# Designed miniproteins, single chains, continued (5), part 2

Each design is a single chain, and the fold is of that chain. pLDDT is the mean over its residues in the fold that is shown.

## One batch from the design tools (miniprotein)

Design m16037
Fold by ESMFold2-Fast:
Structure m16037 (fold): chain A 100 residues (1-100)
Amino acid sequence: MGAAVVEEARAIIERARAGELTPEELRKLAEEEKKRIEEILEEVKKKGKVTDEEALELTREGMLYAAYLLALSIRSEPEKREELLEEIKEVEKKIKEVVE
C-alpha cells in the first residue's frame, strides 16, 4: 500500500473519533467502496485474469472499506462491532481469492 492510502485511512478513523463523520455517512462511504470492489471482482471474473492495476485498486479500495467499517465500529454498540469486523473479513477474503 502507498503512504497516501494509509494516511487517508488514518484520517477517516481520526475524523470518526472526533465526531466529524456520522455513523450514517460512514455506512454510506463503506457501501460505496464495497460496490467498487464488487464491480472490479465481477470484471476480473468475466475475463478470468487480474491485472496489476486491478490488484492495486482492489487492495486500496479494500483498505478504505476496512477503515470506514473500523471507524463505524468505534461509533457503534459493542455487539455491532463484531458484525462489522466479520463484514471486513468477508470482503478481504474475496479480494485475496483474486489477488492473493
Scores: mean pLDDT 80

Design m16038
Fold by ESMFold2-Fast:
Structure m16038 (fold): chain A 77 residues (1-77)
Amino acid sequence: DLAERLRALLAEIPQVRAYIAENDLDLEAVIAQLRGQLVLLEQLREKTTDPEVLALIDELEAALRALIAELEARLAE
């Protein structure tokens, strides 16, 4: 079930954020990967008319954009 998978990904965002904060990762590479995920979500949006899936895509895109902004702010320091 796609909706269940999207909800699971949303639930993991705080853990992903914590992992990135705790590790000495290449933030530029991480940002590039997250931007890649946004592209995939936009492609998925074009292929579905399910309002539940569309709402979950919106939530996940918002969460990923917020995370990217946090990482870009850290990179600018």
Scores: mean pLDDT 83

Design m16039
Fold by ESMFold2-Fast:
Structure m16039 (fold): chain A 87 residues (1-87)
Amino acid sequence: MSLAEKVEKVFDELIEELEKKYGKDSKLVKQMRSLKDMLLELITKSKASAEQVLAVLEYYLKELKEKYPEASEILDKFLEKVKEALS
C-alpha cells in the first residue's frame, strides 16, 4: 500500500467516526476533510516523506484540539493510528 493510500484509509476511518458523532456538516468534519486533501496533495505532488506528513499532521491536530477540545481524545487516538500505519 502506498503512503497516500495509507493516509487516505486512516483519514476516511476517522472522518466516518466523526460524522457519526458530530454530523456530516460539522466544522470539525470539514476541517478534517481539508487536512486530508492537503496531506494527500503534499504526498502526491510534493513527494513528501512519512516523517514530513507526520510533522504536518501533528502541527494541525494540535490546533484542532485547541478549537475542538471535545474531540481531543479521538484526535490523539487517530495520531497514534497514523504513526503505527506509517511505521
Scores: mean pLDDT 85

Design m16040
Fold by ESMFold2-Fast:
Structure m16040 (fold): chain A 81 residues (1-81)
Amino acid sequence: APSALEQLAAQMIEAVRAGDLARAAALARELGRKTRTGAELGQVMELFSEALAAETDPAVRAALQAALRLMEDVWRERRAA
């Protein structure tokens, strides 16, 4: 069964396809909050890299890249504080 992080990634892709970029950003922040360790961050980033490689829609790819950067920024800031 897909993990909770995989389910959140799927929800982000659906939000981007629906044009709901605000929801995609909210899900990215949630992922940053729920990703606790550097190893978990690495796994989430690798999972999204695989999803991006399979995605053919350039708009979805671009928006997902933006959401991934937001997720990483949130995670990094929380760890620095």
Scores: mean pLDDT 75

Design m16041
Fold by ESMFold2-Fast:
Structure m16041 (fold): chain A 64 residues (1-64)
Amino acid sequence: MEEKIKEAAELAGQHAAEYARSGTPEAVDEAGKRAQKYMREAGEKGFIEASTAAGQAANDAAAS
């Protein structure tokens, strides 16, 4: 189960990085919505951990 949560966070980070490259607020907003959906699908357990990982990935993409 932890692997699924990690995969969801990684996918969210990848989508955030891809959308951040376009530089549009709408694309960044969509990345956030997808990240939230993946975290929910991964389950409630580790929700905080998955959310933190996704947030870190999104911040890293935005800083680049």
Scores: mean pLDDT 62

Design m16042
Fold by ESMFold2-Fast:
Structure m16042 (fold): chain A 79 residues (1-79)
Amino acid sequence: MEKQQAEVEALLAQAEAALAAGDVDTALALYKQAAEASKPVAIKLLLEQGYSREEAQALADRMAADNKAMAERVAEAAR
């Protein structure tokens, strides 16, 4: 759990650094990687909160899709 969360946080930190440096394409790729890497973490947290496995998977997939869409909007605004 902690290792997966640390990986997501590291990807987000790298994405923020790339965006600050003006490397929008690298930032977008890293944000999308972080969104995908967050799915197992989100599923585990949702299961711990009492969601079913099917509900946890559906919510994690939706959250990842929303995060990827947000990353694309941020990249577009930075261009």
Scores: mean pLDDT 80

Design m16043
Fold by ESMFold2-Fast:
Structure m16043 (fold): chain A 65 residues (1-65)
Amino acid sequence: IELSEEEIEKIAKETGISKSKVREALKIFNEHRDSLSPLELAKLIAEKLGISVETAAKVLSMLLK
């Protein structure tokens, strides 16, 4: 999927992470969404961005609209 700058800003505000981290999470999501389960995807995002799995899962839920 592709997100507008406004959508990225909304996710950043609701999750407490920077817009750049939301963009990186979106990249990881787009590259792996067909290969990884939601839990594995949340763990990968958490590891790559240096955030909690709980925060990564929240970001992921907003990307899955």
Scores: mean pLDDT 79

Design m16044
Fold by ESMFold2-Fast:
Structure m16044 (fold): chain A 62 residues (1-62)
Amino acid sequence: PTVLSEEGTPGIAGIGGPVKAPRKSLDELAAVSQAMADALRAHDFREEGIAEARRIFEEFAA
């Protein structure tokens, strides 16, 4: 692999559980990303769509 000192390795920098635990978070992230995209598209990328997408993301992050 590329040796970039102190770059940080995504998904390995913090060992959160090597036994398939990260897979569930990835699936949930995919679902929320789709919901955000749908919200943006439904409002033609207007401020209302941006607000809805932000709300969806904040609910996922909570």
Scores: mean pLDDT 63

Design m16045
Fold by ESMFold2-Fast:
Parts: C-alpha cells; structure tokens; sequence
Structure m16045 (fold): chain A 58 residues (1-58)
C-alpha cells in the first residue's frame, strides 16, 4: 500500500542517515509529509523510524 511504501522509505532514510553519521559522513535527509495520511498513520511511521534508529544504535 502507499502507506507501507511511505513507511519503508522513511525507515530506509533514517537508517542511512544514522549509519552515515556513525561513519563520520555528512548527509542531509529530506522529510516529506503526505497530506492524505491520518495522524495514526503518521504516528505509526514515526514509531517504526524510532525503532529502526534504536536498532542501528544498539
């Protein structure tokens, strides 16, 4: 679904950004918010991103 694709994209961007920071490489990420997504969908995406960041840092 579009929501699943969006969540996967945001998780991938977050993982890449954290990995590059840990490797000492500068990277700027672009954040895009789809206006059609519900607050609950946005929250689920943010929780997935947070979990992915914690996994990379562990």
Amino acid sequence: SAFDAYTEQQVAKARRAVENILAGKPEVTVFESPASFSRDQVLATLQAVSAAIREVLA
Scores: mean pLDDT 69

Design m16046
Fold by ESMFold2-Fast:
Structure m16046 (fold): chain A 80 residues (1-80)
Amino acid sequence: EKEKIVEEAKKLGDELLAQEVAEGRITPAQAARYRANLDKLLEEAKTSDEIYERLKKMVEVLKNATDEVSRLYALMALRS
């Protein structure tokens, strides 16, 4: 279950960042930084229930909506 959410988060996060770069909303350098933050969250989710719940919520948001609000939510999580 935990592994499945981590895999989904990685896939959806990668797709989001690729789309943001393709549409010119972020630079490849910004995408690389956000990708590194995503990788950190994925690793921390394996040992932290708090991070796991945050990751699970991000997956729910990305799966159920594709509007600007969903993108902003995911990007905000990756900026911290």
Scores: mean pLDDT 74

Design m16047
Fold by ESMFold2-Fast:
Structure m16047 (fold): chain A 66 residues (1-66)
Amino acid sequence: DTRERLTEVLTAAGVPEIAAEYEAQRLVEENPGASARELFARAAEIMREAGREDAAEALEKEAQRL
């Protein structure tokens, strides 16, 4: 489950679980045709724009593994 994995990666990078769940849900709902790789890449972009560098790097690494 892409949403579940997004939440796991965000939480591991220091984002509080409730915030991570919210962001993961929003990303999946706003990008209904996107692949898992595309969702992780988009999430990394958003986290970098928000100044969450560690979360962005973790998401980029996950996208590369997909």
Scores: mean pLDDT 81

Design m16048
Fold by ESMFold2-Fast:
Structure m16048 (fold): chain A 65 residues (1-65)
Amino acid sequence: EPIDPSLIDAPPAVARALAEALTRNPVLTPEDLRELARRTGLSPATVRDLIYEAHANLALKRAEE
């Protein structure tokens, strides 16, 4: 299922980049995580936390349907 950028609590450009990466591959490799951190200017830990929150928000959205 595609990840909606609105499920990611980040600026629009960052949210879109993370949503596209997660839609392409739900399980990111360490290299993907480093690349996203480099592109967004965030730490890998921050990118990880945003991904966890996006998954929680997606689960909530699916529960409402």
Scores: mean pLDDT 74

Design m16049
Fold by ESMFold2-Fast:
Structure m16049 (fold): chain A 64 residues (1-64)
Amino acid sequence: GEKAKRAAMAAAVYGMNGDAERGAAAGEQGGSPELGRRTGEAGAKKDSVATSEAGRALAAASGG
């Protein structure tokens, strides 16, 4: 259904964004891929905040 499609898209977007960076680190260490997925989910939120802050810093640098 529509809800399932939306949930899958949201999970894919957030998972791919956070998991891509964390998954690479976990894979290189031969660690747990599940931990990479979990960490990627948490990292995705942190990355969003950091990206917003970086964007603001760039805007300030351009203006000042």
Scores: mean pLDDT 53

Design m16050
Fold by ESMFold2-Fast:
Structure m16050 (fold): chain A 65 residues (1-65)
Amino acid sequence: METLSISGDQSSVSAMEGLVRTAHELGASVKIITSQANYQTSQQKAQQAMQRSGVDVPVTYEVIP
């Protein structure tokens, strides 16, 4: 399965929404790269992006020290 990566720290909900839609169209998963300090904010942005897009994709998180 292809994986599309996005920055959780630097991306808006709208940017994540676009990536989630693209990942769904491709049958791909999303990897969100985030700092520990922004981890929960990144999770909230991802959840909101999926709710706005109306699609669910597999999401994984890479936490940078």
Scores: mean pLDDT 84

Design m16051
Fold by ESMFold2-Fast:
Order: C-alpha cells, then structure tokens, then sequence
Structure m16051 (fold): chain A 87 residues (1-87)
C-alpha cells in the first residue's frame, strides 16, 4: 500500500542518515516494490525522482556510500517497474 511504501521510505532515509547504506537501499527497494504491487504508477515515478535528487545532493556533499545506495535503489526500481510494464 501507499502507507506501507511511505513508512519504508521514511525508515530508509533514517538509515541513510545514520550511514547504514545497505539497509537504506534495501528499504528503498521494498518501498518501490510496494508501490508497484499497488499499481501506484504516479507515486512510483515521484519516489524514483525523489531518490535521484537525494542521491545527487548526497554526492555533492561527499557522502558517496549513501549517494550510491540511493542511485542503486533508483536503478533497481526502474528495472522492477519495467518488468511489470509500469514504465
């Protein structure tokens, strides 16, 4: 559901801010999966865009491990959405 996706996304951001890049990536991907399962294409696009913007911001601040986790989540999310015909 959208609520479950939002909770997972928020928790992933908390883990990213703690430097837990692997946990953050996992939760971002799970949030994207929840949006795909719910058919929330508009929300899915917004989440992917938000992750891309955040990744760029963290990279500019020198937080490479966190930025890479966001970028990997974006790439995996796009792939999953394409596999389901939502993109």
Amino acid sequence: SLEEARELFDKAVEYANQGKADEAKRLFVEAIKKLIEAGKTDELVRYIMALGILAAGYLMEGREDVANAFREAVKEGIKLAEEKGLL
Scores: mean pLDDT 84

Design m16052
Fold by ESMFold2-Fast:
Structure m16052 (fold): chain A 80 residues (1-80)
Amino acid sequence: LEEEAREYGKKAVDAMEAGDFDTAIEYLKKALELANESGSLEAQLRAIGVVLQMVGYLIETGNEEARKKLVEVLKEVNAK
């Protein structure tokens, strides 16, 4: 679970750098879900780090639609 969360986090960053924000958000959602399921604070904090990196990138690119999708995913994951 922790290792899978890390792998999905890396995939999210890679997709973001490639400009595929929809795929990046999908991988980030999976990373957050796996980190939460693991019960590891370290895994959860690492996933939050990826969220902050992605938010920064979306602000720089001006992609407001992708930012809204990211906020929805964060609310959904935290509701579980």
Scores: mean pLDDT 75

Design m16053
Fold by ESMFold2-Fast:
Structure m16053 (fold): chain A 95 residues (1-95)
Amino acid sequence: MEAVRAALDRVRAVLAEAAGLDEEEAIRRVAEVFREAAENIPDPALAEAFEIAAKALEEILADPEKAEEINEEALKEMKPLFEKAAPLLAEWRAA
């Protein structure tokens, strides 16, 4: 739990910082922290979900015209992974 908690706390902090940035810079910062979370989270499902999210944001930065399509595909892939990780996310939120 310590490694998961540390990674999720960092994601939360960066998301708060990104709210004050312009859209392109916010997407870059969020993609970077999601990539970092994917590398540091020992849970396979949660790590894979953040990997998918990071790649989707990177693709949106490269081709903003496809943002809706990229986002829809990524959410479809991530949904079952976040559902598998739900107990870990609940423990993190409760603590």
Scores: mean pLDDT 81

Design m16054
Fold by ESMFold2-Fast:
Structure m16054 (fold): chain A 94 residues (1-94)
Amino acid sequence: MELEEKIEEYAEKVKEEAVRELSKYGEEAARGAERVIEAQKRGGEEANREIERTREELLKLGYSEETANRAAIIMGASVGLFEMGVEAARIESE
């Protein structure tokens, strides 16, 4: 199996877990999780931008700073898990 296929499979699993966890904080938080994982495929700065955008959107919708911060932390953790999975796949491909 090619490295790209392993990365895509892992990205999908991380996305599903992040969406499931963040759905507890509402549909916008769950959609934010999907955008963040997809943005991480383009780069860490793009992922961070989507985390900030989602946090701001939750605040605009009337969610508390506590809820918005929790969502941002969960999204950041999901990015970290994605990066670890990508690195593991690269090591296995060597």
Scores: mean pLDDT 76

Design m16055
Fold by ESMFold2-Fast:
Structure m16055 (fold): chain A 100 residues (1-100)
Amino acid sequence: MSREEVLEETRRRLEEIISEIEDEELRKQFTKVAEEALEKMREFSPEEAERFGRDLEAAIRMAIDMHKANPEMSPETIAHLLRSLVERTLEDLRREAAER
């Protein structure tokens, strides 16, 4: 697949996952994080973007589960944790790419 096709397919999967969130504010915050991450994926190869997309999906699902387990946590707190996970994933991917 081209990078553009990977980005479009990843966007669709993320939108489907995020649409399952019942909390409107949490959904809005996760949508913002996903859009920011998708923009950063443009700097990677199609294969790297696909890997990052899978990791991003896993991070979002984990953050949703964490909020369900801890409903007292604010949407802003969960979104901040998700952003931190996304940033770590990007750093790890950039490091792996540099080692190839």
Scores: mean pLDDT 80

Design m16056
Fold by ESMFold2-Fast:
Structure m16056 (fold): chain A 100 residues (1-100)
Amino acid sequence: MKDLEEAAELISETYGIPFEEALRGVEKAREALVKGINDPSVKKEVLEEIYEDIIKAIPTDPKLSRASALILRAAGEEEISTEKGQLALKYGKEVLKLVE
């Protein structure tokens, strides 16, 4: 299954919203991450903060943390040629190891 579709399913199940609405939200989140990765004014430390926020949320919202990690991995794979893209991919993979 594609990362964004899995993330949309997790969000749909968690909030009780239609899958198509969840998928639009997930796609917008991916686009925002990709834009941030390509924005020189957005420091790599912002990705570290996103990672820390996801990790802190795992005990409370493991499904949402998994959804966030899938979006982060997808954005990182898309921008793998950049340092921030590689970092996003690394953080997404690390969160996915902690959330089954």
Scores: mean pLDDT 86

Design m16057
Fold by ESMFold2-Fast:
Structure m16057 (fold): chain A 59 residues (1-59)
Amino acid sequence: EPEYKMLKDVLVRGPRDVLLKKGEVFTVEELAEKLGVDRTTARVVVADLLAAGYVERVE
């Protein structure tokens, strides 16, 4: 599963609010668990963060 790295601090709101800190590395599954959402919803959040330039995919 691809990993993503935060390029800046972002507060993500969901059933649980989660502060993703600059330098934090996570997977879609880990984000889903943190936010209390399903994997599909977490993928949308990651796509939005990527589009905003707030995260990058770790190779």
Scores: mean pLDDT 84

Design m16058
Fold by ESMFold2-Fast:
Order: C-alpha cells, then sequence, then structure tokens
Structure m16058 (fold): chain A 95 residues (1-95)
C-alpha cells in the first residue's frame, strides 16, 4: 500500500487540529531525513510521539509512529524499527 493512501485514511479520522499537528510532525521528520538521514528521522519521530503521549494525545502519537515507521521501513529495516519503537509502544500502552 502507498504511504500517501494510508496517510489519507488516517487523516480522515482525525480532528482538523490533530491533522495539522500530524502533518507538521511528518514534515519535520522528512526535513531531518533529508538533512541527517533515516536514523535521525526515526529518533525525531520517537521524540515527537513521546511529546504527544505526555499531552494525552495517544491516538495521534500512535498514528505518527505508524506513518513514520511505514516511510522509514525501506531505509532502516524491520528489526531496527522494532528495537527503537518497542519502548515507545510500551509507554503508549501504559498511558
Amino acid sequence: SSAEESLAQFLANLSPEDQRRLLEALERIREVEEREGPEAALELAVELARELIREGRLRLAALLLEVALHRLREALGEERLAERVRPVAEELAAA
């Protein structure tokens, strides 16, 4: 499935404010990926997701991680993504 199609489906279920926050976060991640590479982009995605968890925006945090992981999967591989995301997924489940 294309990341753009998946993103469109995810956006359809978000408030306008959450849609804006998600798109802003994804643009920041894209800029970091272009400047610093996919590992730096993954670390930013994790930090932004943790910020959203702290704000109580759990669904938005989950969607941000899902979209970022889908985009970075080809560059980093499944094992690297799983290793880095596991602690954040546990934080999200505990929230």
Scores: mean pLDDT 80

Design m16059
Fold by ESMFold2-Fast:
Parts: structure tokens; C-alpha cells; sequence
Structure m16059 (fold): chain A 99 residues (1-99)
């Protein structure tokens, strides 16, 4: 299933971010991403909830902020798929941390 590819991508990204948590370069990357997401969301007039979704799509799925905004506004089925996979992976990874 296509969902399995997204799940594997999210898992690898989370593991990479955790391994690099104390790396100042990661903090700079996250700050730059947050600024790009904020700029694109403001330009497109998107609400705060969509800004959070854009950040998640960019951070965990590697989707550019402008493409994430397009998906959220113009491709609801793909947006729902990404949100579903992100929620399922978030729950699975939280369960793994609770071991």
C-alpha cells in the first residue's frame, strides 16, 4: 500500500531527528522551516490549524511548504491520507516510547 511508504518515511525522519536532537543545525533547520511555513500560510490566508499541518507535512514527509499548502487547499483526499498516516505513526511511536 502507498500508506506503507509514507509510514516508513515518517519513521526514518523521526529517528533521524531524535538522533540529531542536540545538533544546533537541526534547530536552525526547524526554525527556517517554521518561517517558510508561516510566510506561505500568510500569503495564502490559511488558518493556524493548516499552518501546523503544513509544518508536519514538510517535516515528516519532506513536502515543500508551498506544495503542502496546495494539497491542503486543492487535494482534500491526499491531505486526509497524509493526516491519517501522521496520526497513526504518532500513536505507534508514542507507544514505542512508553516501553
Amino acid sequence: MLEEEYRERIRRRVEDLRARRDDPAVRDELAALAAEVAAVAAERGLPEEDRARMAAFSLYLGIAPEEAARILTEDPELAELYLKVLEEMGRELAEEEAK
Scores: mean pLDDT 79

Design m16060
Fold by ESMFold2-Fast:
Structure m16060 (fold): chain A 88 residues (1-88)
Amino acid sequence: NELEELREKLKDPDEEVRLEAVRRLEELGLELIRNDGPLAEIERILELLEEAAKNDPSERVREAARRARLRIETELGIRLLEEGVRKL
């Protein structure tokens, strides 16, 4: 439910509302990684941030989305390495 609400907020005419949605998506992604949450939900968050990074009319929002996405991807990579998960 919160992901659908954030998807709607990313389409808001107010730049500050969209920027807050990006920040909340980053927070949720990091929380999911820390709590070993479902990878599918993390992937949905990354997809929303990628869309915002490419398509938002504001450079400020696009840059925030790029940074949030990179942060989540970096933390996810570190977590997977720490757990010793490898493809054979």
Scores: mean pLDDT 82

Design m16061
Fold by ESMFold2-Fast:
Structure m16061 (fold): chain A 98 residues (1-98)
Amino acid sequence: NAEEKRKELIDDILAFVQELTGLSEEEVKQLRKKLNEAKSMTEALKIAVDYLAEKTGIHPLAAQILLLEGLARKRYPNLPDVEALLKLMDEIKELDKA
């Protein structure tokens, strides 16, 4: 279950980054590899944030907010924004404990 949830979250991260930046298939494959090689989901998110900031020229903090908001909205569409973010953060924390 934890491995399946990790894969699903990585797929959601990649879909969001691809939608915002228009990554090629080769770039998506390279980013997927980096995310899968991360020691934790928290590290994978940092890699994705740094990549998004580099590709868009957006400040890293702004890229982090955009990514977290996008992921929370996609994964928990029926929750209010703040509650969706809190639930996403809890899910990441639980994945990193496993």
Scores: mean pLDDT 84

Design m16062
Fold by ESMFold2-Fast:
Structure m16062 (fold): chain A 94 residues (1-94)
Amino acid sequence: MEAARRALEAGAEGARGALKAAAERGDGIGAASAGVAGIGAGAAAYVGALAGRGEEARRGAEAAARGAEAAGGEEAGEAAREGARKAAEAAEEG
């Protein structure tokens, strides 16, 4: 139960970081796209970890994080990737 909560929190934090980084560039549309990509990265990592497909989940999360980087810049991509990594670790550790 604690692990699921921490995974959701980490994913949400990554998405928030991506959104904030893009917003700091003054691009509202880019910020929204980066936030969505960040959520996708966290979700992919979490679901894959629960399914026992950590490698595939990590690749999916990385691809989504690169989408966040394209929309919101380097900082947005890093925030999304970090959130996805923490979400996957929290889900696997219990």
Scores: mean pLDDT 67

Design m16063
Fold by ESMFold2-Fast:
Structure m16063 (fold): chain A 84 residues (1-84)
Amino acid sequence: SGAAQRAAGAAHVVRGLNAADAGDSATAVAHLDRARAAFEAAGLPAEELARGLAFIDAMRDAAAAGADADEAARAGAEAVAALG
């Protein structure tokens, strides 16, 4: 169901950010990639999906560059804000 995919996506975001705080960029990226796939499978309206993917993709890129959870979350929030 879409609700189950949203829950899975949210769980992967939390696990990815926890891995980023632990300095494990590879694990953080792997979880954020799984979060992305879960949100794509959730059947979200196009505008909500676009915001969700912008948020996830920015966090993923920040985590890949070695950002901690606070830095990754800030990058995600800024990416969503840039959409207007």
Scores: mean pLDDT 89

Design m16064
Fold by ESMFold2-Fast:
Order: sequence, then structure tokens, then C-alpha cells
Structure m16064 (fold): chain A 102 residues (1-102)
Amino acid sequence: LLEKAEELAKLGTAEGLHAAGFLYALAGDYEKAGELYREAAELDPEKEAEYLYNAGVAYFEAGDYEKAIELFKESVKKAEEQGDEKLKEEAEKKLKEAEKKL
């Protein structure tokens, strides 16, 4: 699993980094998953809001609520800029959940 994740990350593509992040999350390494999703967001402006949301979820699962809050706020902003109302609503819900953990 993690060997395949490393191969996907080495491709240097947004899709490869996102897939690697997903595999790290399945393995329970949520901090690494969050890092990879953030890198994917930097490479793909069209999916930036989605990848930032996935990064926020990963840090939330890792118990890093402060970082999750930052990422969900950024995802809300980018989703609004992209006109993705559904993603904006989901990110706002997760933001409220993360804020309750503090």
C-alpha cells in the first residue's frame, strides 16, 4: 500500500499526489495524507478547493484541529471563488465540527 503511494507521489502530478494521500489515509497516516493533498492543491487550480477540503479532513482525523480549521477556511474561500456551492457547504460543516473540538 505505502510502496504504491510513494510511486504515485513520485509522478509529481496533482492526481498522483491525491491518490498517494488517499492511500496514506487508508493506512492511518493522516498527517502524511494531509501534506500530499496540500501539494495536490498547489498543482491543480481547478480542484484546489476539493484537495484543500480533503487535506482538512485528513488533519481532522489526525487530531490537528487548528490545521484542519485553517484548511477548511481556505477550502470555503476557494469553493466560493470557483462557484462550487456543494463543496462550500460541506467545508463549512467540517469547519464548525473542527471549531467545536477546540
Scores: mean pLDDT 86

Design m16065
Fold by ESMFold2-Fast:
Structure m16065 (fold): chain A 101 residues (1-101)
Amino acid sequence: SPIREEILKLFRLLAAGGELVTELTRIKTHGATPEVLQAALATMQQVIADLSEIASQDDVDAFQQLLAQMAANPEQAEALLQEAIELLNKITKEIIEKIKK
């Protein structure tokens, strides 16, 4: 059913959110080294792919903007990744509310 497909996409998005939290922990523990930063950027790209399957274009664009900012400003990686996690949590909540209708 369409609802079942949406729920499966939502579960993938929740898993991706957990991966972002893991990458934030890596930055907090080891600093934003080139290796850690590259891993965090790769995880954000996976989240964008998952968002493209279920989220609005505006939400995808907002997340892509955060990715671009983090790539351009590695010194702000911790703050930008925290902002990305908060944005993903907001998007996920909005998707859940739409599925409940």
Scores: mean pLDDT 84

Design m16066
Fold by ESMFold2-Fast:
Structure m16066 (fold): chain A 87 residues (1-87)
Amino acid sequence: MKPIEVTIKVYDSKGNLIGEATAVADTPEEAGRLAAEEIKKLNPKPDQTVIITVKSDDPKEAARAARLAVEGAKEAGAGNVISHIDT
């Protein structure tokens, strides 16, 4: 089974890229959890945008990982969260 890859990019209110992280795991739950942890380390602010890209061969697994990562980003304090799924 191909691992699930979550790429995280944090942009400031001016559109500048200020942080990046990647999380890779074999399950959507682990990929989403690791992505949420990486987002928390980036410490996003309410005026910043977090863009999450999930790459998986299974659209359902990608969607599950994306939901967990998005909830993690919101919990971390990101004001705007956008997710993309690449299958």
Scores: mean pLDDT 83

Design m16067
Fold by ESMFold2-Fast:
Structure m16067 (fold): chain A 92 residues (1-92)
Amino acid sequence: VPRWSDLSEEERNEILKRAFKAYITALEAGFSPEEAGLLASLVGEAYVTGNKEVQELVDKAIEAAMNGDVETAKKYIEEARKKLLEYLKESE
């Protein structure tokens, strides 16, 4: 599994920007700070690991949040979290 230390400075900065944007988007959509933090963490891990399936799920969650569809966004956040945990367990 790729780690944060395996990334270039440019890649790290891009991931941080993506995670921060996701956090703000979730807060603006009415998510709690805890829920927004979870989405931001999932974005960060998806881009650090390069897992395309998880990246696609977090992108769908962000799009739903941007449209004010909190319930659809929560569904994609849960799916992304489950897929990421499965991926990380397979890599242990």
Scores: mean pLDDT 81

Design m16068
Fold by ESMFold2-Fast:
Structure m16068 (fold): chain A 69 residues (1-69)
Amino acid sequence: MITHELLVGGIRNEEEAKELAKIIERETGVPVVSARVRGDFGVLTVVAPDLDAIDASMQALEKAGYTVY
C-alpha cells in the first residue's frame, strides 16, 4: 500500500475537498483517508495498491474538470 497526497487547485472549502474524495472513490475505488483545504488547494490523502491506482485517481479528478499538481 502506498500513501500519497494529491494537490488540487481551486478548492475553497472542506465541502469541495470532500466532493473530490467522493469522485475518486466512486470512479476508481481508491480509499481517500483525508480531505483538507490548504490555502486555495484541496489536499487529498489516498491509500493505493500501486502507482497506477494513484494515476487513475488523478485522471478521475482531471476528467471532472479539476487541475491536479
Scores: mean pLDDT 85

Design m16069
Fold by ESMFold2-Fast:
Order: sequence, then structure tokens, then C-alpha cells
Structure m16069 (fold): chain A 93 residues (1-93)
Amino acid sequence: DERKKLSREYSKLAREYFEQGKYSKGVAYLLLGFMHYPDSAEGYLVLGEAYFENGDYQQAIRNFTLAAKYGDEKTKAQAEELIKQARELLAQQ
């Protein structure tokens, strides 16, 4: 699916912008990816990672849950581990 491939490229670009601290631009590219492929497990994973890095663990858990729902076994396992970490940190806030 060409739209799924395009969504994956937007997710990669979004991650690069988040690493640069350009959050608004990263979010904009993720939204473009979701417009092409709404069930993007990778898109939800990247968005969850951005929230996690900013200490917004509740939003991180929400997005990792969607990544686990739409992802393959590897993505689901990765998202479940990140949910566990986010819940632990949220309990300490």
C-alpha cells in the first residue's frame, strides 16, 4: 500500500524533527502521515515517544496503546514495554 509507505516516511521525518526539538513541525508531519494512513502503528509509536520524552506519560500511554492495536507482534511488544515504563513514571508524578 503506497499510502502506508508514505505514512512511514512522514513518521521517519517527524522523528528527526522531534530529535531536533522542532515539535510543531514533527507533529505536522505525523498528521500528514495519519491523513494517508490513519491506522499507522509507526505514527502512533513516534507520537507516543515524543510525549514520553516531554514527560507527558498519559498521552504517551494513549498513543502506545494505539501503536500496539495497529502494529505487528514486534511493534506491539515494543509499545507494551513503553506503556509499562510510562505507567511506572506516571505513578511517580
Scores: mean pLDDT 85

Design m16070
Fold by ESMFold2-Fast:
Structure m16070 (fold): chain A 102 residues (1-102)
Amino acid sequence: SASKELEELLRLTYEILNKEGESLTTEELATIITAVLRSAGEDVTLEEVLDGSKRDEMLERFEEAVKRLTPEQLEAFLEALLAELSERVKEAVKRAKKELEE
């Protein structure tokens, strides 16, 4: 399922970054959440996702979006994510995607 593929992609991306002594910043995590929500058809901004007062709301919306994500929305998410992330995180996402496509 697309939700399972997204979960595995994010897990592998995190593992790749950790193996290299890196981690996702708060802004990079918010960028991922924003891209997922937008790909699921939600109108959200990065600034809203970064708002700590809305953390619980954004996490619930993220979980619901992940559950209903289609393969087409997963592809749109990956394209949007790669456009907005730093080079190091883009490389980690690309490696994770390649491992998932085995």
Scores: mean pLDDT 75

Design m16071
Fold by ESMFold2-Fast:
Structure m16071 (fold): chain A 69 residues (1-69)
Amino acid sequence: RIEELTPEERQDILEERRLVEKLYNVKSPADLEEVRAEMDKLDARRGETPQERKARDRIIETLKAHLEK
């Protein structure tokens, strides 16, 4: 937070974009679990937001079920 909204917003967009790209190329549950770990690290750095964390967890769970099949 050197500038207002710039560092957090840019990092959030960059990481989210990277994670979305990874999700598109994920072919195994193990890979999906790695993406989830990265999301957890991002949340720890940004500052906890339980609402957004729940939303992302729901998406991850859905993708995991899809890949498991």
Scores: mean pLDDT 65

